Designed miniproteins, single chains, continued (4). Designs and how they scored, part 103

Each design is a single chain, and the fold is of that chain. pLDDT is the mean over its residues in the fold that is shown.

## One batch from the design tools (miniprotein)

Design m15566
Fold by ESMFold2-Fast:
Structure m15566 (fold): chain A 88 residues (1-88)
Amino acid sequence: MIETDEEGKLAAEAGRRTARAYFEKGDVTRGTAAALLGAGASFSSYHGLYESAARDARAVAELAREAGDEEGAELGEKAAKIAEEKAA
C-alpha cells in the first residue's frame, strides 16, 4: 500500500485554518507565519524530515491556540504526534 502522508496533510490543513483565522482578525504577520509553518511541516513530512515536520506542526498548534481555535490546535497537535512517532 502507498503510505498516506497523513501528518503532512493535517499540518497543512491546520496551517491554512489558522492563517484564515488570523487574516480575518487583520493579523497578517501571524497569519502568514501559520500558513508557512503548515506548508513547511507538509514539505518536511513528504521528504521524510519528520523531526522538522513535528516542530513546525507544534508551532502551528500554538498559533491556533493563541487565536482561540481549539480545532486547529488539535489538528496541529495530531500532525506533530504522528510525525514524532515516525521520527522515533
Scores: mean pLDDT 82

Design m15567
Fold by ESMFold2-Fast:
Structure m15567 (fold): chain A 78 residues (1-78)
Amino acid sequence: SAEAAYAARVAELLDSLIAYYRQHDPELAARLEAIRAAARSVEEARAQALALLEERDPDLAANIQRELASLRAEAAAA
């Protein structure tokens, strides 16, 4: 389903970002891990992770936001 695709993509992006930043910015990786562990919903995890990325890599944050917005719109329409 579109909802499952959205949730899977958010989880995949978070895992990829955590793995990348563990090597390049361990403090940011730890903050992303905390978001993943504490988030009560996919939307909460997405919102908090994107807020962190906006400060570090605004272009990457914008690209992720566009992709997730498209998937979220499909999920809402289903």
Scores: mean pLDDT 80

Design m15568
Fold by ESMFold2-Fast:
Structure m15568 (fold): chain A 55 residues (1-55)
Amino acid sequence: DPSAEQVARQAAINRGNNLLLEGREEEARRLVTSVAGQPVYDAVKANVDAVKARE
């Protein structure tokens, strides 16, 4: 079983991705960085930015 911390990290990443798609960047940054750290937030943001750049 994954630890509760790993489950919380995955949930924060999923929620942060959704918040970024809604344009709620500050909420997404605060949530993801508090649970998973800045490098994970940077990766999530890069993925969302790549999705938004697709036509």
Scores: mean pLDDT 81

Design m15569
Fold by ESMFold2-Fast:
Structure m15569 (fold): chain A 97 residues (1-97)
Amino acid sequence: SLEELYAEALERAHAALDEAWATTPWEELVAAVLEALEGYAELLRKKGYEEEAEEIERLRRELEEAAAAKDEAAARELIRRALELLAEISAKLLKEK
């Protein structure tokens, strides 16, 4: 289900974020998050959640812009916002069922 996919993706992203904070250059972390956000936006559009897909795409573009500007602090805050947004979308979908 969509909820299972989001729960699994959030768990993977959270674990990857925790590990990356200690060991990985932030640019590599940003690349992984951008890839994940692109996949989720595509999935949401296919399921008819256009507004939610648009929110993810905006965050993805802001993260891409922060990375291009070499703004590590902005990039990390945007990643935290992405995790929160995914949690909010998951909660919405669960409540509608």
Scores: mean pLDDT 77

Design m15570
Fold by ESMFold2-Fast:
Structure m15570 (fold): chain A 82 residues (1-82)
Amino acid sequence: KLKEFIRELLNEKAEVSDEAVEELAKYALELKKRNLPEELMLDLLKRAIKGTLLKETDLSEEEAEKIAEEIAEKVVEYLLSE
């Protein structure tokens, strides 16, 4: 479910590989298992998503950061609702 949720969010903004989506989903679950504070989890996910976008897409640094922030917020909300 989380992997598909992340894929849908990313596909609305940019084309990202299935491997990258899987790695991001795994990382998000790992952060939740570690009982990190919400703000730290958000910051770490934002950085991971931004890095993936910059690696796999032609998005500018500013565009990647904005998209990463939006997606990270939704992913953290999803993790906390489960």
Scores: mean pLDDT 83

Design m15571
Fold by ESMFold2-Fast:
Structure m15571 (fold): chain A 71 residues (1-71)
Amino acid sequence: MATKEDFDAAIAELEALGHKEVAEALRQLYEKRGEVTPVDYALAQGALDAAREGNEKTVEKILEILKKDIE
């Protein structure tokens, strides 16, 4: 439960920072899996940390990983 709340909080902050595509990819990944795995949580936190730092290249790489997992 705490992990899901943290995951949802990361998605909300990513959207607020203008990273709507990675936020949407994280939502779609949860819908596909039905749960937050440790890897999914790490990707969400990694994307959030990179977004906060202005590291757009890392956010883009995480988005590519998420899109591959959604297929």
Scores: mean pLDDT 80

Design m15572
Fold by ESMFold2-Fast:
Structure m15572 (fold): chain A 92 residues (1-92)
Amino acid sequence: SAAARQKFLEELEKEMQKLKEEGVPEEKIQKAKELIEKAIEPTIKALETKDPEAFFEAQKLVAEAAKVLGIITDEQIEEGVERLRKHIAKAE
């Protein structure tokens, strides 16, 4: 939903601000933010259409963002995806 997307973007902004305060270069933060934002549409498409290609595209973008930042592990990316799947399963 639009409200959920807005809340996600607000939380993302707070996370990015924290990274900036911790000394992560602003160029890396901006690049990671763009990658995460690009992942939103494929994620929604995958959840609505059950298209595995869209889901893998979303995961790839999030992984690239995590790699740019150097603060999120592959395990944390997988955990985040799993949490999203659980929320959708509960909505069914």
Scores: mean pLDDT 71

Design m15573
Fold by ESMFold2-Fast:
Structure m15573 (fold): chain A 100 residues (1-100)
Amino acid sequence: SDELKEELKKLLEELLKLVVEGAERTGRPGLAESARRTAEKFLEALENDDLEEAEKYFSKFEAAAGMVIALLREAGYEEEAERIEKVMKELTKIFDEYLK
């Protein structure tokens, strides 16, 4: 669905910004770079209708986001961690609908 694909792109762009900011705030620029690369590969897979590659890079991006959430919580940035979790949960729901 082109409509779901566009929604996925918008949510991913919002989430990527939050994840990158969180990684940089916690002193993990390599994690920020990993998040950017996995997001880029996920978008590439979506454009190519390669669902297997999309699921692979989605999982890798989710792992990076999860690490940033944990680091933010350890550093006391609970509100920022909760924002990332909320957008990640929404992105996961829309991606699940896209795969149907």
Scores: mean pLDDT 88

Design m15574
Fold by ESMFold2-Fast:
Structure m15574 (fold): chain A 89 residues (1-89)
Amino acid sequence: MRNLPEPSPETRALAAAVAVVLSRDPSTSPGAAIGPLMLAMAGDPASAEAVRREAERLLDERERAIAEEVAAQGLDLTEAYRAIEERMA
Protein backbone atom coordinates (compact mmCIF):
# COMPACT_ATOMS: atom_id res chain seq x y z
CA MET A 1 0.00 0.00 0.00
CA ARG A 2 1.17 3.59 -0.54
CA ASN A 3 2.68 5.11 2.59
CA LEU A 4 1.14 8.54 3.10
CA PRO A 5 3.37 11.17 4.75
CA GLU A 6 2.41 12.13 8.30
CA PRO A 7 0.28 15.30 8.32
CA SER A 8 2.08 18.39 9.59
CA PRO A 9 0.95 19.93 12.91
CA GLU A 10 -0.52 22.85 10.94
CA THR A 11 -2.46 20.50 8.65
CA ARG A 12 -3.82 18.58 11.64
CA ALA A 13 -4.83 21.81 13.41
CA LEU A 14 -6.66 23.09 10.32
CA ALA A 15 -8.38 19.73 9.81
CA ALA A 16 -9.49 19.66 13.47
CA ALA A 17 -10.91 23.19 13.20
CA VAL A 18 -12.84 22.29 10.02
CA ALA A 19 -14.21 19.11 11.64
CA VAL A 20 -15.40 21.08 14.68
CA VAL A 21 -17.21 23.63 12.49
CA LEU A 22 -18.88 20.89 10.42
CA SER A 23 -19.92 18.94 13.54
CA ARG A 24 -21.90 21.96 14.80
CA ASP A 25 -24.03 21.99 11.65
CA PRO A 26 -24.50 18.51 10.17
CA SER A 27 -26.24 20.11 7.17
CA THR A 28 -23.02 21.93 6.24
CA SER A 29 -21.18 20.10 3.48
CA PRO A 30 -17.38 19.68 3.73
CA GLY A 31 -17.12 21.88 0.63
CA ALA A 32 -18.78 24.79 2.43
CA ALA A 33 -16.15 24.85 5.19
CA ILE A 34 -13.00 23.34 3.67
CA GLY A 35 -13.36 24.91 0.21
CA PRO A 36 -12.23 28.39 1.30
CA LEU A 37 -9.36 26.85 3.29
CA MET A 38 -8.20 24.94 0.20
CA LEU A 39 -8.34 28.15 -1.84
CA ALA A 40 -6.34 29.97 0.86
CA MET A 41 -3.67 27.29 0.40
CA ALA A 42 -3.46 28.15 -3.30
CA GLY A 43 -0.20 27.07 -4.90
CA ASP A 44 0.07 23.94 -2.74
CA PRO A 45 -2.65 21.47 -3.71
CA ALA A 46 -0.90 18.62 -1.86
CA SER A 47 -1.27 20.41 1.49
CA ALA A 48 -4.89 21.26 0.72
CA GLU A 49 -5.55 17.61 -0.13
CA ALA A 50 -3.93 16.46 3.13
CA VAL A 51 -6.16 18.85 5.13
CA ARG A 52 -9.25 17.54 3.34
CA ARG A 53 -8.34 13.88 3.98
CA GLU A 54 -7.64 14.49 7.68
CA ALA A 55 -10.87 16.48 8.07
CA GLU A 56 -12.84 13.64 6.43
CA ARG A 57 -11.22 11.14 8.79
CA LEU A 58 -12.17 13.26 11.82
CA LEU A 59 -15.72 13.73 10.50
CA ASP A 60 -16.06 9.96 10.01
CA GLU A 61 -15.08 9.42 13.64
CA ARG A 62 -17.55 12.12 14.71
CA GLU A 63 -20.34 10.66 12.56
CA ARG A 64 -19.80 7.26 14.21
CA ALA A 65 -19.98 8.88 17.67
CA ILE A 66 -23.19 10.72 16.70
CA ALA A 67 -24.77 7.51 15.36
CA GLU A 68 -23.94 5.75 18.64
CA GLU A 69 -25.48 8.62 20.63
CA VAL A 70 -28.62 8.60 18.44
CA ALA A 71 -29.02 4.85 19.03
CA ALA A 72 -28.53 5.36 22.79
CA GLN A 73 -31.36 7.93 22.77
CA GLY A 74 -33.73 5.33 21.30
CA LEU A 75 -33.75 6.60 17.73
CA ASP A 76 -33.65 3.55 15.47
CA LEU A 77 -31.87 4.40 12.22
CA THR A 78 -32.42 0.84 10.96
CA GLU A 79 -36.21 1.18 11.23
CA ALA A 80 -36.02 4.54 9.45
CA TYR A 81 -34.16 2.97 6.53
CA ARG A 82 -36.57 0.03 6.42
CA ALA A 83 -39.58 2.37 6.28
CA ILE A 84 -38.06 4.27 3.34
CA GLU A 85 -37.31 1.06 1.43
CA GLU A 86 -40.80 -0.37 2.07
CA ARG A 87 -42.36 2.84 0.75
CA MET A 88 -40.22 2.76 -2.42
CA ALA A 89 -40.64 -0.96 -3.06
Scores: mean pLDDT 56

Design m15575
Fold by ESMFold2-Fast:
Structure m15575 (fold): chain A 80 residues (1-80)
Amino acid sequence: SAKEQLLAKLEELVESGKPLTQEEKDELGKLASEALKGASDEKQAKITEALVNLVEALDLKESKEKREEALEKIKELLDE
């Protein structure tokens, strides 16, 4: 599913700890759009904010623990 593909990509990014390339940002945006298909505007906004927070954590080279915390928040929001 698109949700599973999104989560797999996010887990890869968290494990890598590297800032995203433009190609990775484009792929992430596409996967997020597909995974959020049919979700409410509120749910889309919350998940978009959580994704931005994870991207920022990667750009700032935050600890693996902080990146994993951001990923867990996204997982929780996707399961709502």
Scores: mean pLDDT 82

Design m15576
Fold by ESMFold2-Fast:
Structure m15576 (fold): chain A 70 residues (1-70)
Amino acid sequence: MEELVRAIAKLALYYEEKYGEDVAKQVMEGLAEQFGVDPEEVRAEYERLKAAGEKPPDIDTILEEIKKLV
């Protein structure tokens, strides 16, 4: 589950860069509910990545990672 939490957090960070924070929040909550992970853990990882100045990887890489975990 930790890898899925991180993958969703990375995807949310990607969407924040493209569409803003509100869309990122919606993505985090929606995917967390769909995949049965704790949305609070996803948000915590997203905030950690953002605070560290992390850039999201390519979206295809993130989606491939998620597909392997579900």
Scores: mean pLDDT 77

Design m15577
Fold by ESMFold2-Fast:
Structure m15577 (fold): chain A 68 residues (1-68)
Amino acid sequence: PVLEVTFSEENGDAVQRAVVRLYLEGKVTAASYDREKQVLTVTAADEAAAEEARRALLEAGAESVREV
């Protein structure tokens, strides 16, 4: 599953730390940030990992998380 994530600059560090933690836990397999679109794309290992990643990213201050 792939998630598109938006966040404000104020929460960028918190969101980045959450992505790194999820990657170390094996729940996120890839992440890429498009600066022009201001969208972070996160690839989750499976559907359960995608749900966990969505919760963690929203808790870190992401404005939106959507599955694509």
Scores: mean pLDDT 83

Design m15578
Fold by ESMFold2-Fast:
Structure m15578 (fold): chain A 108 residues (1-108)
Amino acid sequence: SMTEEAEKLGKELVEAVEKGDVEKAKKLAEELAELAIKADREGDKEAARKALEGLYEAALIAARKGDVETLKAVREALLRLVRELEDKDFLLEAIGLVIRAIGLLLDM
């Protein structure tokens, strides 16, 4: 299911960020954003939510580690979601996450 794929990609993204694998984290953030867009288009609200949760958890960990490059990559993934998401509730969630990611960058 797309929900299981979102959970798997989210866990892999978090692990890459924890390990400091910036290039893998960037790739996984982009893949998770793509999955969120697909899930939104197909009406899979659970998968879209899991993808947003994974991106936000990655942003928090990157900020905690001082990983500016990864945090910027997650911010760009969230900005893509703001442009591409059609569901109003997910769009509002993505906007909120972008604002929080900007706040994390300002505190670094």
Scores: mean pLDDT 84

Design m15579
Fold by ESMFold2-Fast:
Structure m15579 (fold): chain A 69 residues (1-69)
Amino acid sequence: EEEEKRKELEEKRKELGKEIAEKLLPVIEDTNRMLLQNPKLSASLKQQLQQTIADIEERKKALEKKKKA
């Protein structure tokens, strides 16, 4: 019954991951947007922050679609 325990742990991790993503993604996005307002940030760092925000927005849209389905 090792398979049953693995399945339970995997499902719990997926569920927890979804909850964390839903609750934390907006906070992370807001924090990164605030950091982008700093004019002294290097172009490289700004690009990384913008990429992170874009990735977060995509994850949020994917989660919203799953809720609707």
Scores: mean pLDDT 73

Design m15580
Fold by ESMFold2-Fast:
Structure m15580 (fold): chain A 118 residues (1-118)
Amino acid sequence: SDAELDEVAGAARERLSQLTPEQREKLRKAFEELYPEVFAQLTDEERDAMVESAALTALGLAELYRRHPEKVREQLRAAFGDERAERILELAEKVLNATDPEQIAEGIIELMRLLLEG
């Protein structure tokens, strides 16, 4: 539902707000290394928006998995196949269990790398 998507987005934004400036720079650098040609065409504001959107996608997926583990597993298996789906779920679980900003940032980077490989 729209209300649940708003709650998921809110949880993702709350987790993203826990990142320090150093961890945000680490995210930006990781995305620049993954997509240098895309980054070269963007303004600084557009680069920040792209990194934030990607981080919110990773955190939102982790929150959806927490709320609906069976449904998320089924959808990921349908989209990516069983082996890739299990790797995504393991990384989503790492993000959910992250206790500090560095672990959150590292989990986001790994999860987005795997999601964007397809």
Scores: mean pLDDT 83

Design m15581
Fold by ESMFold2-Fast:
Structure m15581 (fold): chain A 75 residues (1-75)
Amino acid sequence: KKKELIDLVRRSGKLLGKRSGLPKSVVDKTVKEAIKKIEEQKTAGEGAKVGSETLLSLDRQTSGESITESVQESS
C-alpha cells in the first residue's frame, strides 16, 4: 500500500539525512518529491521504484554537493 511506502520513505529520508549530514531542507525536499512521485505513479510498484531511486539520489548527491535548489526552464 502507498501509505506504508510513504512512511518508509519518510523514515529512510530522516536516517539518510542524519547519515549524510545534509541540511534538513534538502532532505525534506527530497522526501516530499519522492512521496509526490509515488502518489503520481499509476501503480505502487512504480511508486516504490521512483521513491527509492529519489532517496538513493540524495545519498549520491552528497559526494558532489553544490546546489540547494533546482530550477527548470520551459519554453
Scores: mean pLDDT 66

Design m15582
Fold by ESMFold2-Fast:
Structure m15582 (fold): chain A 106 residues (1-106)
Amino acid sequence: MSEEEKLVEEVEQRIREAMARIRALARAGDIDGVRATIDEFMAELRELAKKASKETVEKMLELEVQFSTELIRMLIEAGVPAEKLTGLILYHVGELQQIWLEVERR
């Protein structure tokens, strides 16, 4: 459906905006800003997921996993310490798990 396709396009747009912001913050050494940007993006993703079918949420999460892989690579290249990376990754995995559990209950 075209509405579901628009939700996926919104997620892609939000990912592009979040990635650009995170890249700038990481280069500036603002790890708290990186965390806050991830939090804002995850909150937006969760709200979009509430409007979507289970199949569309699966597509949204597939896109997110692809961009999470690129995010980790970018943070490593920016020189973010391993301890800070571990904290960010564990938090992010928890947020994704919560979104998926909400979909599984539908």
Scores: mean pLDDT 77

Design m15583
Fold by ESMFold2-Fast:
Structure m15583 (fold): chain A 71 residues (1-71)
Amino acid sequence: SPLDVTKELFRAMAMVVDAEVLIRRKAPKDVIQQRLDEISKVIDRLEKLGADKKVIDNLKKQYDKLKQQYK
């Protein structure tokens, strides 16, 4: 439903912000990797729920940016 998509979107956005904070604070690599893996799973879930392609593409770009910042 649109409500379920909205809830998962807010969750995905919160996880992206959390990952950005972890990277900025130089958290342990395993902790950052675990958060990145969880973000990937939420993106997959949003695609299966039929979230808008533009929203999914934006989340994937944010995920890729986080992966680049992690190095």
Scores: mean pLDDT 84

Design m15584
Fold by ESMFold2-Fast:
Structure m15584 (fold): chain A 81 residues (1-81)
Amino acid sequence: SLEEEKARFLAVLDQWLQEVATLQQQYAGNAQVDALLQQLRALIADTGARIRAATSLAELHAIVQDFTAQALALARQIAAA
């Protein structure tokens, strides 16, 4: 159902937030990484709000696809920093 898929992906966002917290601890004092992690936090927060507002599976899947592309791009930049 839509509500079950929303719950599953919100749990995935919680895992992303936990990874962000871990990276902040590992890269403490790195201003470049901090800026990228703040961008990733904002993306996660915005995506969570969009997921909660979604009214169809098609809308939810589009939100998930958009998040995945943007999150992976930011994660690659963090790994390269």
Scores: mean pLDDT 88

Design m15585
Fold by ESMFold2-Fast:
Structure m15585 (fold): chain A 81 residues (1-81)
Amino acid sequence: LSKEKEEQIEKLRDLAVRLREAALNGDAEAAREYAREIKRESTPEQALKVLRLALEEALKAGNEEAAAVLREEIEELEREM
């Protein structure tokens, strides 16, 4: 694995944590923004993995608005693949 990919993974991990916090707090707007950043800065496969994890956290917290936003972002990404 290249060092560039390691840095990208660490950055995605930080973004995933922030996205997870937004999902847990029910901040749909913040969740959308972080999801968009993850999609732009990662490969489609990595983005899907991170977004799915955040979706599970939003559902677990009962935040349907954040979950709906994440679901839309995931569907859009899958269509572009």
Scores: mean pLDDT 80

Design m15586
Fold by ESMFold2-Fast:
Parts: C-alpha cells; sequence; structure tokens
Structure m15586 (fold): chain A 89 residues (1-89)
C-alpha cells in the first residue's frame, strides 16, 4: 500500500509537523481498518528501535495510542508484545 509506505517514511522526517500529520493519518487509517495493523506493526517496531530519539518517540507514541483505540484483543496483544520487544532492545 503506497499511502501507508509514504506515511511510514514521513514518520522519519526531521520536521515535527510532518511527523505529527503522518502519525495522525496512520492512526485514522488503522481506526477505519484494524487489519492494517498486522502490516504496520513490524515497521513501527523498527522505527521505535531507531537511533533517532524523535523517530523512536513518535513510533512509541503511535503504538501506545493504538492500544487505546484498537478494540480487538488479538490485535491488542500483538501491540503489547511489540512494546515489550522495544523495551527489551
Amino acid sequence: MKEIEELLEQLKSKDPEVRREAADKLLELVKKDPSLLEYILPRLVELAKSKDPDVQATAVFILVTLLKIVKDEELREKIRKALKEIESS
């Protein structure tokens, strides 16, 4: 999905406004279609392990926010495991 790949790339932007807009759009897409989370999660984990603290913080913020908006318990468990992996890195 070209749109999702572009949003994930924008999360790496040095411009905090670009990162915020990309995060908001990504969250809205997952809210409308939670199945996208399986595709997005591995990439968010990669971003959350970034050496750039701003990129890391943005990815962690998205993962934490997804736990608040995602209702499916299977998907919630996948997000919790992703967050645990980041803490262990």
Scores: mean pLDDT 82

Design m15587
Fold by ESMFold2-Fast:
Structure m15587 (fold): chain A 70 residues (1-70)
Amino acid sequence: MTLHYVLADAGDKQDEVAEAASKVEGVLKAFSLGDGYVLVVAEDEEAAEKAEKKIEESGGKVLSRTTLVP
């Protein structure tokens, strides 16, 4: 399974956006990095896309999505 990493800018809503993203099916981890940034770890591409939508709905802005290839 290739993990998908979504980086978002949530500003002052970083904790709310991280919590909202963590409730998305297939999201393994979501956490606040500080300075308004949120990182989401998704189990697959579909979960990453759903997390991106949830981030946007919660007031965050998706900056990038990357994968780790084994």
Scores: mean pLDDT 81

Design m15588
Fold by ESMFold2-Fast:
Parts: structure tokens; C-alpha cells; sequence
Structure m15588 (fold): chain A 104 residues (1-104)
């Protein structure tokens, strides 16, 4: 990889890792907030859980897109790393959905 393309990919990966951390933290905080809302209003709680799922899916999509861009640039190591982060956000979304399904 040329030095300039390597620096651009390193920057893209660093930003994607930061976006991943923000999406993960935001989804987790949204789940905590949804649980508190559900105790006061079931409908507001469900809406807040839906927001948390959307945030987790957003994090998945961004990491997945960055993985494909890294692969197209020939950076297989960054691509694998971003695919693992995408997998983690997808599992987080599934966990939130399961938790919401188990609400009475």
C-alpha cells in the first residue's frame, strides 16, 4: 500500500473505531434509559428500546461499510478488525431485541 493510502486507511479505521465505541456506549445507555422508562410507561419503554436497537444497527452498518472499504483498499487486517466490530454490534442489537421481546 502507498504511504498516503495507508495513512488514509489508518485514519478511516481510527474514526470507525471511535464511532463504534460511541455507538456501543450510546446503545448501552439507551437500554438503561429504556428499562427506567418501561417502569413508568410500557409504551415509552418499548419506544426507547427500539431507539437502542436502531443505534446498535447503525453501529453495525458503519463498521461493516468500513470493513468493505478496507478490503477494497487491500487492507485485509483492518477489514477483519472492522468485521469483528460489526459482528459485536449485530449481537448487541440481537440482545436488545431479545430483552424487549421478554418484556411483559
Amino acid sequence: MEKEKKEEMEELTRKAEEDFRNSKEGAEKSVEKAEEYYKKSKSKGVSAYTGAIIQAVGGFTQSWLTAKKSKEAGDEESAKKMEELAKEMLEKAKEILKKMKELE
Scores: mean pLDDT 82

Design m15589
Fold by ESMFold2-Fast:
Structure m15589 (fold): chain A 94 residues (1-94)
Amino acid sequence: MPVAPEFAEQQAKAAAEAQKLLAEVAKEPDEVERHRRMLEFTIKYLGLDEKDKEVLTKAMELELAGKPIPPEIAQQLEAIQKRIAEKVAALAAK
């Protein structure tokens, strides 16, 4: 069954609004607060699950501490980033 064009447009607008909010968060001058808001935004608005949340939190903590990211976490982070990019691209393509 074809979905109404209005629903597809509404989803595209929601994706654009999410990108706008992320850009506003990126303007936060406090590095720790900026990372915290970006993480919360990514989890809530990009529809990440609890496993993704744990991986992103670990990566953020290591980055803020200036420690190298272990290969296991780096591989999981790459997979999450690829999935996010594909999801955002799919929403933007509507």
Scores: mean pLDDT 67

Design m15590
Fold by ESMFold2-Fast:
Structure m15590 (fold): chain A 101 residues (1-101)
Amino acid sequence: EEGLRLIEETYQKILELIEKSDLPPEVKAELLRFVEEFYEKMKRALENFDVIGLLTIKNEFKERVKELSDPELAKEINKIIDETFDRLADLAAQRLEEWLR
C-alpha cells in the first residue's frame, strides 16, 4: 500500500469512529472539520517528503483530539494514528531497502 492510500484509509476509519460516537452534534462537527484539516496536511507533507512536518502534524493532532473528544474516543483515534505511522515507517523502510540493492 502506498502512503497516500494508507492515510486515506486512516481518515475513513477516524470518520466512522466519530460518526458512531455519542458526542453532541456541534462537537462532532468541530472534530470532523479538524480531522479533514489533518488529512489535508498529511497528504501535503507526504507529497513533499516532509518527515519533520509529518511528525509535527501527528503530535499536534493527538493533543487536539484529547481536547475535542472524550478520553475513550481520543484513545481509539490516537491508537489508529500510531498504527498508521508505524505502517508508514515500515513502507519507508521497505522502499529504502529496495533502493540500496
Scores: mean pLDDT 79

Design m15591
Fold by ESMFold2-Fast:
Structure m15591 (fold): chain A 91 residues (1-91)
Amino acid sequence: SEEDNQAIADFYTALGKHYEKKGDYKKAAEAYVMAFNANPSDPTYLLKAADAYEKAGDYDGAIEVYRTLLSFYPDNEEAKKRLKELEEKKK
């Protein structure tokens, strides 16, 4: 149900915040991706995941997350801007 999906997303969001507090940004990013998989109606989970990958220095991971976000939400201006900036840094 949507209530169950929200509860699962909330669990993974809490797990992501826990890993961020520990400085484990890659695990934080993975947890936020799982939150999106549980509730894909909210692009904020993938924005958090991409930010966590960037903090981990995993720019390839961040690029893949922004591309995934834009496949679901093609008009998300934050994701468009940040993806462009990251792709320009890889040239």
Scores: mean pLDDT 90

Design m15592
Fold by ESMFold2-Fast:
Structure m15592 (fold): chain A 75 residues (1-75)
Amino acid sequence: SAELERLLEEARRITLEYLELLGLESEKAAAEAHIAALRDLALSLAGDPALRERLLETLRRIIEEGRRLNEELRK
């Protein structure tokens, strides 16, 4: 549970930074709401060990790609 929650929080931070780098401040509130709903869904699905492991792998890939995109935007 702790690892899934940590990765979900990291994905949230990366997504919000992406919007900030694009100058989309007005989109942040809507994105926060959507991220919160997706987090609740992910946590509900994580009761299944197989789905939990798939979620962890997917989140790690999303985080890595998001970090790459944000680094490109900072350049």
Scores: mean pLDDT 84

Design m15593
Fold by ESMFold2-Fast:
Structure m15593 (fold): chain A 63 residues (1-63)
Amino acid sequence: MLIPEEDFDRFAENLIKVAEEEGDEETLKQIREAKENRDFSTLVKILLTDAIDRAFEKREAEK
């Protein structure tokens, strides 16, 4: 699905900021590469994987 370039760039920049705040260098590299390649599907996969990993960490911390 094609999205406007402005929305794509905003989305990628927002993910970069979140990954930087969390110190996740590996995710930062993947986001940068996906942004360079204009690969929206990879950005969505990164976001979903990060959200899933966070949900698991939160569940373990709450146990």
Scores: mean pLDDT 71

Design m15594
Fold by ESMFold2-Fast:
Parts: structure tokens; C-alpha cells; sequence
Structure m15594 (fold): chain A 78 residues (1-78)
């Protein structure tokens, strides 16, 4: 259901925030990616992906993935 999908997205978002706070950026990216898969228009998840791009020592592939996720988020919010 839509409610179950949103609840799952929220759990992934919260787990991503917890990982981000611990500077576990790989785990944070995995959870935030999953949250956007479930809720593509989720503005708070997109904001934290932008923080990951700015603060984390990420691979080129991870940065490209975040850029694609943010582009899809912008499209979903249009």
C-alpha cells in the first residue's frame, strides 16, 4: 500500500540520517538511495544527499549516482 511504502521510505530516511551523523557515509548513501526509490519526491532525503556530496569522501561513481538521484527527485517534484 501507499502507507506501507511511505513508512518504509521514512525508516530508510531515519537510518540514513543516523549513519550520516556517525560519518558512515556509505551506509547513509545506501539508505537515502532506498528512501528515494520508495518516495522519489522526498525533499528531506534530497537535502541530505546534497550534504553527502558536499561533506563525504565519495567515489566518482557514488557522486554520479547522487547526481542522477537528485535529477530524478527534481523531475518527480515538477
Amino acid sequence: SMAERRAQAERHFVEGLEAFGKKDYDTALEHLRRALELEPAHSATAAFLRLLMKEADLSEEQRAEIERLLARNRAARA
Scores: mean pLDDT 84

Design m15595
Fold by ESMFold2-Fast:
Structure m15595 (fold): chain A 65 residues (1-65)
Amino acid sequence: SDEELAALKRLEEYNKKRVEERRQKIEELSSTMSEEDVNKLLEALDRNEEHMKAWIAEQRAKALA
């Protein structure tokens, strides 16, 4: 339904904003952490973002079928 598609778009935009905020916070904390630890956090964030994008795309496809 149009409502489900609108809800998925809002969730996608919300998740994008939260990822950007978390990335900024990691950069702010990078002065107090090792480069290795910073890279591990950024890699974990990137994996989570890709997983959520894939899930939203799947839900969108199901809503359109």
Scores: mean pLDDT 83

Design m15596
Fold by ESMFold2-Fast:
Structure m15596 (fold): chain A 129 residues (1-129)
Amino acid sequence: DLAREVGRETVRLLEDPSRTPEQVAAEVAERLGIRRPPSARSPLDTLLNEAFREMAADPNATATSKVSARARAAALVAAIIESYEAGSINREEALELIDTDLSVSALIRAAINKLNLEEVLEVEKLLKK
């Protein structure tokens, strides 16, 4: 489960008070092979950093071994985009996984409420290939 791996590493790194959520997001992406989209200011980078900032608040109040659903959803969407840009999936496959009728923010919100386990497993398979 890619989202769970991102979650564990993110929580672990966020325990270091010298790191910002932005730095943690970049390091987690690098360590787990999740490359950034070509645009350094993509909406996905913003949403991923926002999710990790939200996660930074949660570990101090709750268990440090879990990622918030928001952080998992952001990582999942980022991973789908990464797979497309890496050429591991074609445009039609990426759009099917993302649902082109939703904005990235709307998709994150939907994923928080009704995360599809089968979608998570598909992204995991694509990234591990």
Scores: mean pLDDT 48

Design m15597
Fold by ESMFold2-Fast:
Structure m15597 (fold): chain A 114 residues (1-114)
Amino acid sequence: MAEKRAELDRLIAEAGRAYEAGDFVGTLRNLAKALEVASELAKEGDPEAAERGVILTDMAADVAERLGLPEYAKRLRELAEKIRENIDDPQKTAEYLREAARVVREAAERVEAM
């Protein structure tokens, strides 16, 4: 638990640094990893990880939109809404966060292929 929370904090910080540097692919990659860790913590009943996961998913949607991937931005915003609606359900929240991580990873791969 404590190690996963520390890893989540580290990945969020790395995503923020990439964003400040204009490295949007690096931002998406670190957000995807952060969402995977948030999913594991949310499954264990950590409500703070679930709340952070919503914010990270919305951030990834904003980055995807700026990169000209409106279809990924839409999917991520829909997932953020599903996480908000199910935030008291650890299993559903974990599943939506894991799906968000996959979508963010796909968006990063799409940009690298352009």
Scores: mean pLDDT 88

Design m15598
Fold by ESMFold2-Fast:
Structure m15598 (fold): chain A 65 residues (1-65)
Amino acid sequence: MKKLTEEEVKEVKELFEKLEAEGVSAEEAVRKVAKWLEEKGYIKIDPNDSIEELVDKIVLALTNL
């Protein structure tokens, strides 16, 4: 996985907060954040990924700074 900057970690947190403010469920917010990270090339999403697996991928991307 590619390493995120501190600013990108902040963007991920702000995206979660924005989605929560918009009334998006936690599960849908996880999927949207995972998609954002995939589009930026930080993670790879498989169609068979569970929400738990997506959370693990997000956490790994955020902690490998």
Scores: mean pLDDT 75

Design m15599
Fold by ESMFold2-Fast:
Structure m15599 (fold): chain A 80 residues (1-80)
Amino acid sequence: SLKQVLKEAEEFGREVERRALAAGASPEQAREAGRHVFNALLAKAQGNELMAEHYRQQAVATLEAAGLPDLAAEVGERLL
């Protein structure tokens, strides 16, 4: 259901934000990465594969820019 997708998207977004912050990302970078993760999962659930891929790439790029390549790779894979 869409409500279950929203819950999962929020939980994964929050997980990524917390992990990025704990690993030394700025609060702004951590929040941005979590937001992109949330948007990627919502777009995918709506069948918007183009926007899902766009947000996946934005999440990965934000985490890489924060100096977190291992988390970026994990998050990118989990959003496929």
Scores: mean pLDDT 92

